# Ledger of designs, part 94: designed miniproteins, single chains, continued (4)

Each design is a single chain, and the fold is of that chain. pLDDT is the mean over its residues in the fold that is shown.

## One batch from the design tools (miniprotein)

Design m15472
Fold by ESMFold2-Fast:
Structure m15472 (fold): chain A 64 residues (1-64)
Amino acid sequence: AGKEVTLTALRDVEMIGDPLIRLKKGESVPAVLLKKLPDGEVVVQLLETGVRALVSTSHVELVF
């Protein structure tokens, strides 16, 4: 179970998944927030591709 979010890149960012996902600054993608990690990273699943990826909360905005 996860919460649907719009993930917006605050900078050019690479999200660690298989495949690696690259977003340019200002790009927004629909995702599900799966987990928050204690180091400020989040695990998300992109709704368009189903890919799970790890990204820093300092590099993206999550809008619910």
Scores: mean pLDDT 83

Design m15473
Fold by ESMFold2-Fast:
Structure m15473 (fold): chain A 73 residues (1-73)
Amino acid sequence: YEELFEKALEFVKEDPEKALELIEEAAEKLLPPEEAQQVIDRVRKALEQGDYESVAHVLTELALRSEEVKEKL
């Protein structure tokens, strides 16, 4: 988890827009529509607040459930 989280945090800091896009794609594929929207809304708010750690945690959780997300980190 720690190694993957570190990569996710670096990814979010380097390109927050790309991180949001990746989270949107992964959430839509892995989660029911209502849950996907909740995750996306939470991530957007975190980015607006500069809370990159919260965004990195979401990205890490999605990477643990999706090989596509893990490969992009």
Scores: mean pLDDT 80

Design m15474
Fold by ESMFold2-Fast:
Structure m15474 (fold): chain A 75 residues (1-75)
Amino acid sequence: ELEELLEEGERLDREVEEALAAGDNERAAEAAERAAEVAERLARLLEERGDLESAEGARKAAEAARKLAEYLRAK
């Protein structure tokens, strides 16, 4: 599951970049929200494994992705 979450996160990051390059802020916001959800699931899994440092990184990534989605929808 960890590997699957990492792959999904990479795919969503690419979707955000592709959408931004196309000027599609709504698609980019949707992809960013999904990336935040994946990052939160990853953080929980990492905490269960005792990898607190990586879990903190994942939580920060989730927060950044949510802020990006909010910013893009406000534009």
Scores: mean pLDDT 82

Design m15475
Fold by ESMFold2-Fast:
Structure m15475 (fold): chain A 59 residues (1-59)
Amino acid sequence: SEELKKEAKEIMRELLEKQKFSETVAVMKAADRLSEKFGISREEAMNIAIEALEELKKE
């Protein structure tokens, strides 16, 4: 969903830019937060977090 994608990008931006985590750690932390907030599987959350990271890197 669009809300899920927007939230994922905001979480990834926060973890990478504000908290200065590595890409690997940011993906793991974002996946945990997305899984808990939206009730999705950790595997699905990981894929969404990775897609959010890739979109941020295209800028």
Scores: mean pLDDT 82

Design m15477
Fold by ESMFold2-Fast:
Structure m15477 (fold): chain A 66 residues (1-66)
Amino acid sequence: SAEEIKKILKEILEKLKKVKDKTKEEKETKKILEKALKLLEEGRIEEALELLKKEDPKVYNLILEM
């Protein structure tokens, strides 16, 4: 469900927020996850999943495994 996907993304974002000196890659991942969460909050589930598939396939695959 969209709520389960939101929970996973929020958990990953919480872990990223705790990283003091974020790399460029970690900063980009944070922005992608925040955008995906915003799309999910707006009910745009398909667009959120397409964004993750294109921009962060590791997170996309994690969601599919659950």
Scores: mean pLDDT 79

Design m15478
Fold by ESMFold2-Fast:
Order: sequence, then C-alpha cells, then structure tokens
Structure m15478 (fold): chain A 86 residues (1-86)
Amino acid sequence: SAAVAEARARASLAQRLTGRLLRAVGLALDGRSEEMAELLREAAEELEALGAPEEAVRLLREAAEAARAGRLDEALRLATEAARIA
C-alpha cells in the first residue's frame, strides 16, 4: 500500500539522517564547515519534501547556517536535536 511505501521511505530517511549526522561529526572534527553546512542543508530539504515536522526542518536549517558561520559545535548540537524530533 501507499502508506507502507511512505513508512519505508521515512524509515530510510531516518537511517540516512543518522549516517549524515555521523559524517557531520567527522566534518566538524576536521573543521570542514562548508561541507558540513551543505550536508545539513540537503538533510533539511529531504525532511521538508517528506513532510517531516517543521521544527526538525527549521533546526537543520539553523544547523546548516551555524556550520557555514564556522560554529561547528552549535551546528552539531542543533542537528542532533533535529534528529530527535524527526
């Protein structure tokens, strides 16, 4: 059914978000702010497209902006909070 397909897509996104967060930690440790920002921006776009909670999408966008500004610890904190809500 369409509902089962949507549930599987959301579960797949949750797994991809977990993988992206682990990569974001690595990028933060390496000081790769621009790559971290792009990773988080793409995650926010995927969440929005799948109808995830607005708060989770907002937090990922804020995390991307923080990463772009070089505030990597803040970006990671915000992204982690978004993952708990999504």
Scores: mean pLDDT 80

Design m15479
Fold by ESMFold2-Fast:
Structure m15479 (fold): chain A 64 residues (1-64)
Amino acid sequence: SMSTRQQAEEHRKKGDEAFKQGNYSEAASHYRQALVLYRRAGAPDSEIGEVAKNLGEALELAQK
């Protein structure tokens, strides 16, 4: 079974791929899932902050 940390990393990767393709709403969905999973996995605040920033950027671009 995949660990919570590995699930977070897979969602971050999918978010990054969607973002590169200009699919900002899809990227935001994946970053939200990654953020929840990183928090549950006890990831460092710095890493949680990076994912939260990526989510914010995706949400901003989805509204343009």
Scores: mean pLDDT 88

Design m15481
Fold by ESMFold2-Fast:
Parts: sequence; structure tokens; C-alpha cells
Structure m15481 (fold): chain A 63 residues (1-63)
Amino acid sequence: SDLDRARAFLEEFDAGAPGSRAERVLREVLATRSDPTLRDVAEAIGVSLRAFREARAEVRARK
């Protein structure tokens, strides 16, 4: 699901591993926009903005 994909991305991003999928996606978004929004990141991952916001809130709350 979009929520599962968004959650996996955010957990990988929080882990901060160099060369991760999360790092690659962020670099791609930054190459397109100087000030990326949550929508830009969600679109780059291929998930809905709603799913991305829900996953972000969930991951943040579990930390």
C-alpha cells in the first residue's frame, strides 16, 4: 500500500544510511526543486500526499 511504502521510506531515511533509496530520492527531488515540499517527496516516492503525511506522523510518534 501507499502507506507501507511511505513508512518504509521514512524508516530508511531516519536510519541515515549513505547510498540508501531515501537518500537517492531526496537528491532527485532537490535536483528539481530548491525548497521541496512534502508533496514533492510523496510524488517522488510514488505515494499519495495523504499516505505520506499519515506515515510521517506514525513514524514520528513511534520514535
Scores: mean pLDDT 71

Design m15482
Fold by ESMFold2-Fast:
Structure m15482 (fold): chain A 67 residues (1-67)
Amino acid sequence: GAARHIAKLEEAKRAAEAGDGEKAQELLESIGLDSLGEKVRELVEAGRIDEALELIDKAIAMLRSLA
């Protein structure tokens, strides 16, 4: 359900904040967000962590609006 997906997105956000782009991608892929996971990893590996966090926050906001 949405709560499980939001929890995984929040875990991915913590991984991205720590600079762990690979873990963030794995967490996002585990809930079917493969394209988002690839983009988040790319941004984290490029040092663009704030942009990666904005994408994850947008996904969380969208899921909350659907609940």
Scores: mean pLDDT 85

Design m15483
Fold by ESMFold2-Fast:
Structure m15483 (fold): chain A 60 residues (1-60)
Amino acid sequence: SREELEKELEELERKGVLAVIQGDLETTARILEKMAELHEKLGKYEHAERLREQARELLS
């Protein structure tokens, strides 16, 4: 459901903040990719694409 997807996004956002604080670029990129998948399921395609681009940039 939409509510379940939104709860998963909030959990990933919390984990993402911790990964950024720790300087873990690989974990941050994986979290951004998972968030993109959830946004895509919510119909937010432009937001999902921006998150995927951010993940790619972190690993370059």
Scores: mean pLDDT 85

Design m15484
Fold by ESMFold2-Fast:
Structure m15484 (fold): chain A 77 residues (1-77)
Amino acid sequence: MASEEERELGAELTRRALEERDPEALAERLLRLFEKAGVSREEQIRELEEALERLRREGAPEELIEGIELALERVRK
């Protein structure tokens, strides 16, 4: 079960993703959000994977999905 803080982080990721139209800028913004939130690399990967799965299920815009995929790729490296 996700804590209140983890749910808030997930909501913030979604909000940031909806605000950015450029996939590369979105990726940078999400990574900065994680840094400010003090989220571990393992948690960053999990949050991005969960967001990506949810957005794909909901038929989110391709640019949004691409931005999250870029952020996930950068965190894994």
Scores: mean pLDDT 72

Design m15485
Fold by ESMFold2-Fast:
Structure m15485 (fold): chain A 121 residues (1-121)
Amino acid sequence: MTAEEYFALGQEAFKEKLYGLAADYYEKAIALDPNYAEAWANLALAYTELYYYTGSEEDRKKAEEAIAKALALDPNNLLAKAAKLYLEGVKIERDTGDQKAAQEKFKKAEKLREEYEKLKA
């Protein structure tokens, strides 16, 4: 399989909300192409979703590492910026319980994801 084929499988898993499987496929894509900025950005989103549901510090750390790598490869990557905002919102909600502050981060992340989808359409 190519990096692009693993990436596509990760996207299908993510659509089905199988975030752990999506992360595994994105990691396989990155193993074949470490400079695959879109795979790093989608990995960041997958681990952010996992952290939202699990509260696992390892998932949080993996999300932060994937965000940093995606932004290092492509500083203007809208998905990586969205993942960063979404992760900040999850951290606010878990650490403080401030749902209003968390929702403001989630709204900003969603706007960037919508902008990304328009560029891909």
Scores: mean pLDDT 88

Design m15486
Fold by ESMFold2-Fast:
Structure m15486 (fold): chain A 59 residues (1-59)
Amino acid sequence: MSAAARTVGLAAEHDARKAGLSEEQAREVGELVARAVEEGLSAQDISRLGREKMEELGA
């Protein structure tokens, strides 16, 4: 995993935890976002993907 993907993924995981998701659910959000960064998605698409996943999980 690239340093950028790891950093963005960890930030998304932290935000998911603040939103009240469990550690396991927050990890899912972080991993999804990190993968999107590695696959070259735009910042806008990455942000949307993370938000949609958080909403799906009950945030």
Scores: mean pLDDT 82

Design m15487
Fold by ESMFold2-Fast:
Structure m15487 (fold): chain A 60 residues (1-60)
Amino acid sequence: MDEQTALENAKRLQEVLDRDGSLPPEVLERVRRGAEELRRQGLTKAAEAYLEVVRRSEER
């Protein structure tokens, strides 16, 4: 996955979070694993966006 695609995915996750108020635990775990994988690939900006989705969901 390229950085632009990952950033678009993060944006869509933010939209779902905004609409539904939270993400299911299964989805949050997937997003966390995705962030780790993006970080491993050097896609730091996309990894940060994924972690922000997790943080915002947990914040509520």
Scores: mean pLDDT 78

Design m15488
Fold by ESMFold2-Fast:
Structure m15488 (fold): chain A 62 residues (1-62)
Amino acid sequence: LYTERAETVRKLHKIAEEKGLSDEEVAEKLGVSVSTVRAYKAGLFLPDEELYEKMKELIEEL
């Protein structure tokens, strides 16, 4: 649930940083704004079900 979503957000940003992806590129791949990506990265919000599924798909793609 909430802990799993928070961990997925953390894992996505860690993998993105390791692969040299910018916040802008992550936002483009997820179909959200850069501000939204940065808010999740800062731990301010948890993704809803739709965004959580997109984040998991992106992790698998990377």
Scores: mean pLDDT 77

Design m15489
Fold by ESMFold2-Fast:
Structure m15489 (fold): chain A 56 residues (1-56)
Amino acid sequence: SVLERMTEALKRAFEGRSDISDEVAKELMNEALRLAVAGESVEEIVERLKERLEEV
């Protein structure tokens, strides 16, 4: 379930955050989908998304 892992990771990465722009959210959704398709775990996807949120 690629979509389930993507959705779970996005929810965890966005927990407690209210200042994520629509453009950044779209980028993170695309990144999460790419990582989920590549077979990455929810934990790995969350870590990658959090790293991206810290950079931009």
Scores: mean pLDDT 79

Design m15490
Fold by ESMFold2-Fast:
Structure m15490 (fold): chain A 113 residues (1-113)
Amino acid sequence: DYLDKGVELYKAGDLEAALAAYQEALKKDPDNAAAWANLGLVLAKQGKYEEALEYYKKALEIEPNGSLALTNLGLLLAKQGKYEEAEKYYEEALSINPEHKEARENLEKLRKE
C-alpha cells in the first residue's frame, strides 16, 4: 500500500520518498483524501505552504469531515502566525473527532502559551 509506505518514509525523515509514495497512491486512487492530506503535510515540512494548502483543500473536497486535513490546515496557519484561523480549524477537527490527539494538543498549545 503506497499510503502506508509514504507514512513509513515520512516517519523516517525521507520526505522526497514519502512524496513519491503519496503521489503513487493518488495515481491509483485520486479520491484518497488521506493521501492528499499527507502529501500536504510533506510539503508543509519542506516549507512549501501554498502547495500544502492546495492539497489540504483537495482532501477536504473529497472528505469535508476529514479531521486530519482540518488539523493539518490549522497547523499550517499557526506556522504562518494566523492563530485565530488555526484555532477554528482545530475546533472543527475536534467537533468531528473528539479523540484527535494532535488537534487537541495543538489547540491547548495555542490557548495556554
Scores: mean pLDDT 80

Design m15491
Fold by ESMFold2-Fast:
Structure m15491 (fold): chain A 94 residues (1-94)
Amino acid sequence: SEEVEELIKKAKEYLEKAKEYLKKALEALKKGDYEKALEYLEKAEEYLKKAEEYLKKALELDPNNEEAKELLLEVEIERGILGIVRGIVRLLSK
């Protein structure tokens, strides 16, 4: 349906923004800018949450939507990576 397609499109846009901020966090971490790295990780987490909200709405309307399920798996993978990077920042900032 058009509604499900629009929700998935919004989720993809937010997931892309989350990936961009995670990349910025990694570059800040490489430069030793731990404050900037944490700010970018916070932005990435906000966008992952938005992506998940749209995907959950899509799956409420279409429970068997394979694209929405695949994108939710990507959100969880990105959350895992974000957690690892945040852990590294905490270790190096001590």
Scores: mean pLDDT 90

Design m15492
Fold by ESMFold2-Fast:
Structure m15492 (fold): chain A 65 residues (1-65)
Amino acid sequence: MPSAKEVAIRVLEHEVAKAIEEGLPEEEARRLLDEAKARIDASQNEAEISAAGKEAGRRLRAALE
């Protein structure tokens, strides 16, 4: 089964794809995705993975505004 980190990354990739469809430039979307993946990779438990995912979503929404 996929790990919690793999699930979080897949959810994030889906949110990034939606943000690109909503007008976020691909270069900016890729930068935000890479930063979020690094935070998720550095996480040591499910609570940290969840927090990293929420922060990534917040940054994606801010970039669209």
Scores: mean pLDDT 81

Design m15493
Fold by ESMFold2-Fast:
Structure m15493 (fold): chain A 135 residues (1-135)
Amino acid sequence: MLDPATLADPVARFTALMAAGTLINQGKAEEAIKILESIIAADPDNAWAHTLLGEAYLKLGEYDKAIEWYEKAIKIDPNNWRAHYNLGLAYEKKGDLEKALEYFEKALSILRQVDPNHPLVKEIEEKIKELKEKL
């Protein structure tokens, strides 16, 4: 269990967030969730921790929980394009193509403003086109 006093330190918190992200990418989502819950207990408004919790639940196939955590991330940071993009993915996995389209369009709008050369710009544009052809 991470010491709450240690997680009050921004450097230690950043290190814990990076470790959680690495665990998610390694398929260790349940281990990542324990770290992220400790971070949120110390810093309830940490949008990155909320986004990573959503990603961990998405990896576990728990789409409703993933959506809940991404919605919390967006309430903290409405310009979090990553949370909007991942909401699009979660809704697509649930078969809610209209909501998937809505969140991909929001993610694309934000991402084009902050990093127009990001590789995901083209991928999101193609996904939006495919979804519009299905609707």
Scores: mean pLDDT 86

Design m15494
Fold by ESMFold2-Fast:
Structure m15494 (fold): chain A 65 residues (1-65)
Amino acid sequence: MPPLSPTEQRVLDALTRLVAERGSATVREIAEAAGLSQPTATRALRRLAERGLVEIRDGRIRPAA
């Protein structure tokens, strides 16, 4: 599979931590945890969703199965 960008990796790492605590996370929570702006986190999450690595439902993000 194509490698993750550094931004995508930071977003995925932040999501993994938040999901361990809450089961899902919002874009704002992920951006804050990753030290990114919301637009940057949104673009990375969109790319991760295109890869099938995350699932976005009702403003909440989870790892895809």
Scores: mean pLDDT 81

Design m15495
Fold by ESMFold2-Fast:
Structure m15495 (fold): chain A 66 residues (1-66)
Amino acid sequence: MEEAAKEFAKGLAAEKKGDLESAREHYQRAIELQPDWAGAWANLAKVLEKQGKFEEAAEYRRKAEE
């Protein structure tokens, strides 16, 4: 649980710096460690949308709602 929270925090820090690729990787690691964390799926989808990956973002938003 702590490792997922650390990855999520690193994702937030990267997103604030505009490093969308780094933010995506950290949020992805957070969901790999804790797949039921809806917030991590939602933030990953948001980053993908900012990168113009709208189809992939829609898929991850759907996973956040499952």
Scores: mean pLDDT 80

Design m15496
Fold by ESMFold2-Fast:
Structure m15496 (fold): chain A 95 residues (1-95)
Amino acid sequence: LTPQEEAEVALALVEMSVAILKNAPEVTQEDLDFLVGLLERAAALAKQVPEMRPDVLAAIDYAIETVRELAKQGKIDPELAEETIARLQAIRDAL
């Protein structure tokens, strides 16, 4: 795969992961670590393909809002949600 194709695959997996989490009865640390890892990979690839940067930023913002909403629903431990949001914001700031 080219870096652009790898970034597109990572973003597609992010969208799928978010959809799964929205329908899950409970969200675990492992689920959130997987999502963060996908976004870290997408962000790293965006450094090689700057044209993908807006799509990666949008995906991070969507993931942050999803984590906030799932925490509001009681599906994520509040401390875990805060930690995950901080990790996602750090990825965003490094882009």
Scores: mean pLDDT 89

Design m15497
Fold by ESMFold2-Fast:
Structure m15497 (fold): chain A 93 residues (1-93)
Amino acid sequence: AAIAHVEAAIEHTEKAIEALRAGDAQAAIEHLQEALAHLLAAGHVAGLSPEMLAAVQHLLAALEAVRAGDLQAAIRHAEEALRHARAALEALR
């Protein structure tokens, strides 16, 4: 279950980055929220690793940036979240 949740978080983070690059703030918020929910679910099942915590923190920062209208900051934070989520996935394998 934890691996599947991290994989889903990665997929939603990638879709959020696509939406941000397209200027679709609403779609980006929805995908960032789904990615966050999946990472928190993975942490509940497997424990919250430092990489998972870093990914959560960057997803929250990306959400704050989107709500502030700073799409470039949101992209940077989403890309950091993606990097940390991928590292968390490798640690679970």
Scores: mean pLDDT 90

Design m15498
Fold by ESMFold2-Fast:
Structure m15498 (fold): chain A 68 residues (1-68)
Amino acid sequence: SSEEIRKKILRLIGEILRLIGEIEDLERYLRDNPDLSADEKQAIRDRIRELRREMERKMKELRSLPPL
């Protein structure tokens, strides 16, 4: 039903916004903490990469849904 599609769209938007916030927080943390070790910086960059891939999957799912 159109209502089920609407609910799925809103859920995906909420999840995407949460991921954007988490990515922004980690990117800010890297900028604000230049004294972090190379290994710590790499671990944070790897986490950002994982979150971006999850965001891309959810954005692809959102694009595959019929319009409201």
Scores: mean pLDDT 88

Design m15499
Fold by ESMFold2-Fast:
Structure m15499 (fold): chain A 56 residues (1-56)
Amino acid sequence: SSDLERAARLTAEALRLGEEALEEVKRDPETGRVVLDRKRAEAARLVREAQELYAK
């Protein structure tokens, strides 16, 4: 269904944000920490949206 497809895309996007945040931390730990916190919050929201779609 389109809902499951959307949930899969949201989950993939959350994983991508996590990978990007880790690369930023490796480059500059001070600056990267702020980026990590922001991307973690975004990823958490995407995961919650995906879970709501899977629950249907």
Scores: mean pLDDT 78

Design m15500
Fold by ESMFold2-Fast:
Structure m15500 (fold): chain A 66 residues (1-66)
Amino acid sequence: MEVVKLAMSKDLGVSVEQIEKLEKLIKENPEWSPEEIAERAKRELKLPVSLENLANAAKGLKEVLK
């Protein structure tokens, strides 16, 4: 888990804390698509990452968090 968060942090250019906020958003909203998570994260968490890259990260985290 921690290694995945660190890798995503480096790939997206955001802090591990921002990845943890993304993880919390997914856990609180497991029914949302990766694209819906990405849109919400970009608005509420102010992540300086494209929607495409956030959706890919959300998809990866959803697979790990099953």
Scores: mean pLDDT 76

Design m15501
Fold by ESMFold2-Fast:
Structure m15501 (fold): chain A 68 residues (1-68)
Amino acid sequence: MEEEEKKNKLLEEAKKRVAEGTQRAIDLYRQAREAAKKNPEQAKKLRDEASKIVDETNEELVKAYKEI
């Protein structure tokens, strides 16, 4: 039972990290949209960073679910 609580806690932590990463990615996409007309180079960098965060957080969530 204690081990199952630990597994649930690890999954909760992973979900929290994914939620925070997703929110950060959304904010970066929004910033990229704002920057796109004035600074397309900065906009591209922001989009690339947001996309990378989404991919990494999705991989982390999938890994956590496979461990449960």
Scores: mean pLDDT 77

Design m15502
Fold by ESMFold2-Fast:
Structure m15502 (fold): chain A 64 residues (1-64)
Amino acid sequence: SKEDEERKKKLLERMEEITNKLFELGKEDEAIKLRKEVLDLIKQGKLEEAEKLVKEAEKKLEEE
């Protein structure tokens, strides 16, 4: 649906910001793994799980 496509776009943008920060911290393997996991969830239509994973990763980067 159009709503799901907009959700995917926002998820990809947030994921990209997180992975860029992880690359800057030298956590390249972690960034690549996160990207693959988020993309896999999106392919399966598990948008809520993908959003939760991205939010958790954002929180860890901001809190540590």
Scores: mean pLDDT 82

Design m15503
Fold by ESMFold2-Fast:
Structure m15503 (fold): chain A 46 residues (1-46)
Amino acid sequence: MSPEAEAARRRRIAEQERALDKVKVTPEDMEGLEQARAALERQRAA
């Protein structure tokens, strides 16, 4: 992959992760957050 395209992808993923980190969570919400983070990890692997 081109370095520029990779950097853009990682920037988007990092921005989404920051948004998730800023969410106030309850114990029940934690499972949903973990699933969302797993989806972002799949995006990194792709």
Scores: mean pLDDT 71

Design m15504
Fold by ESMFold2-Fast:
Structure m15504 (fold): chain A 79 residues (1-79)
Amino acid sequence: SSILVDIGVRYLVQGDYQRAIDYLQQAIDIDPNNSIAWNVLGLAYYNMGDYQSAIQYLQQSLNIDPNNTSAQNNLNKIQ
């Protein structure tokens, strides 16, 4: 699942948010407790301007790992 997250991050950096989401969703389907995958998924939706979905996925990341500093910082940018 870490490889799928890495691929998702690469597509996110390239601005290919749909491919990023596809790979991150696969990572979550394998491990729903992967807080990093939820955080990166939230960031993808944030970059697309879908702040409602971004907040939901960043909150899910923090529900799994409250110490995920990246997810906390991303959520603070929206709120």
Scores: mean pLDDT 88

Design m15505
Fold by ESMFold2-Fast:
Structure m15505 (fold): chain A 116 residues (1-116)
Amino acid sequence: MAVVTESGGGSVAEGGSVTLTSKVSGIDFAKSSVAWVKDSGPHRGLGVASITSSGTVSLGDEVKGRATISVDTANSTAYLNMSNLKKEDTGVYVDLAADGEKLVLAAGNGATVTVY
């Protein structure tokens, strides 16, 4: 059974940076995609960032040029770094692990980002 352990977030001043961490277990990480979606706050329901098993990155327009994704395949972990934070980035971010981009296998319980 797939399990996603989400961590990171917190309260950050406008213009600062934050890192969200997604640790995936119970599935083959090398065949999985990881994505973050915004579950609350401004732009709720927006896909924020994703990385495929082949390393293809997609960024939502609201974070384009300010976000990066990196992967530690040996530890089955993905990292989303968001820099130059805006108050509009405030919200709850849910990480998803999927078989490709079509079948969600697991979802995290959300990480809160508050920009003050």
Scores: mean pLDDT 77

Design m15506
Fold by ESMFold2-Fast:
Structure m15506 (fold): chain A 60 residues (1-60)
Amino acid sequence: NAEVEKYKKKGDEAFKNGDYKTAIVYYSKAIQAAIDAGDIETVKELSQNLAKALKAYEAA
């Protein structure tokens, strides 16, 4: 799904730059797109990425 890949990439780039708030926003958008596509495995993977971004944001 092109929407999932687009938002995941933006989340990954934000996370790499230490912008955890932006990473949380984009991972959340990617999860919604994956839910809309019925891709449960991608939802599980993105949920782990979101959890990592949330922990990093809370630690900052």
Scores: mean pLDDT 87

Design m15508
Fold by ESMFold2-Fast:
Structure m15508 (fold): chain A 65 residues (1-65)
Amino acid sequence: NAKEYAKKAEELFKQGKYEEAVKEAEKAIELDPNYAEAYLLLGSALFRLGEVEKAEEYFEKALKL
C-alpha cells in the first residue's frame, strides 16, 4: 500500500540512497495521489540529488493537499 512505500522511501532517505528513495516515494504517490507525506519525501530526496526546481514543485503539491 501507499504507506508501505512511503516508509521504504524514508528508510532509503536516511541511508543516503536518494535515487531509490525517489522511486519508492513515486510508487506511494501512484497508489495515493493525495498522500502529502509522500510528496514531502519525494521533494526532500530530490533536493539531496540537486534537483531543486522539481523538489519545490512537489513541496507545493503537498501544501495544496
Scores: mean pLDDT 87

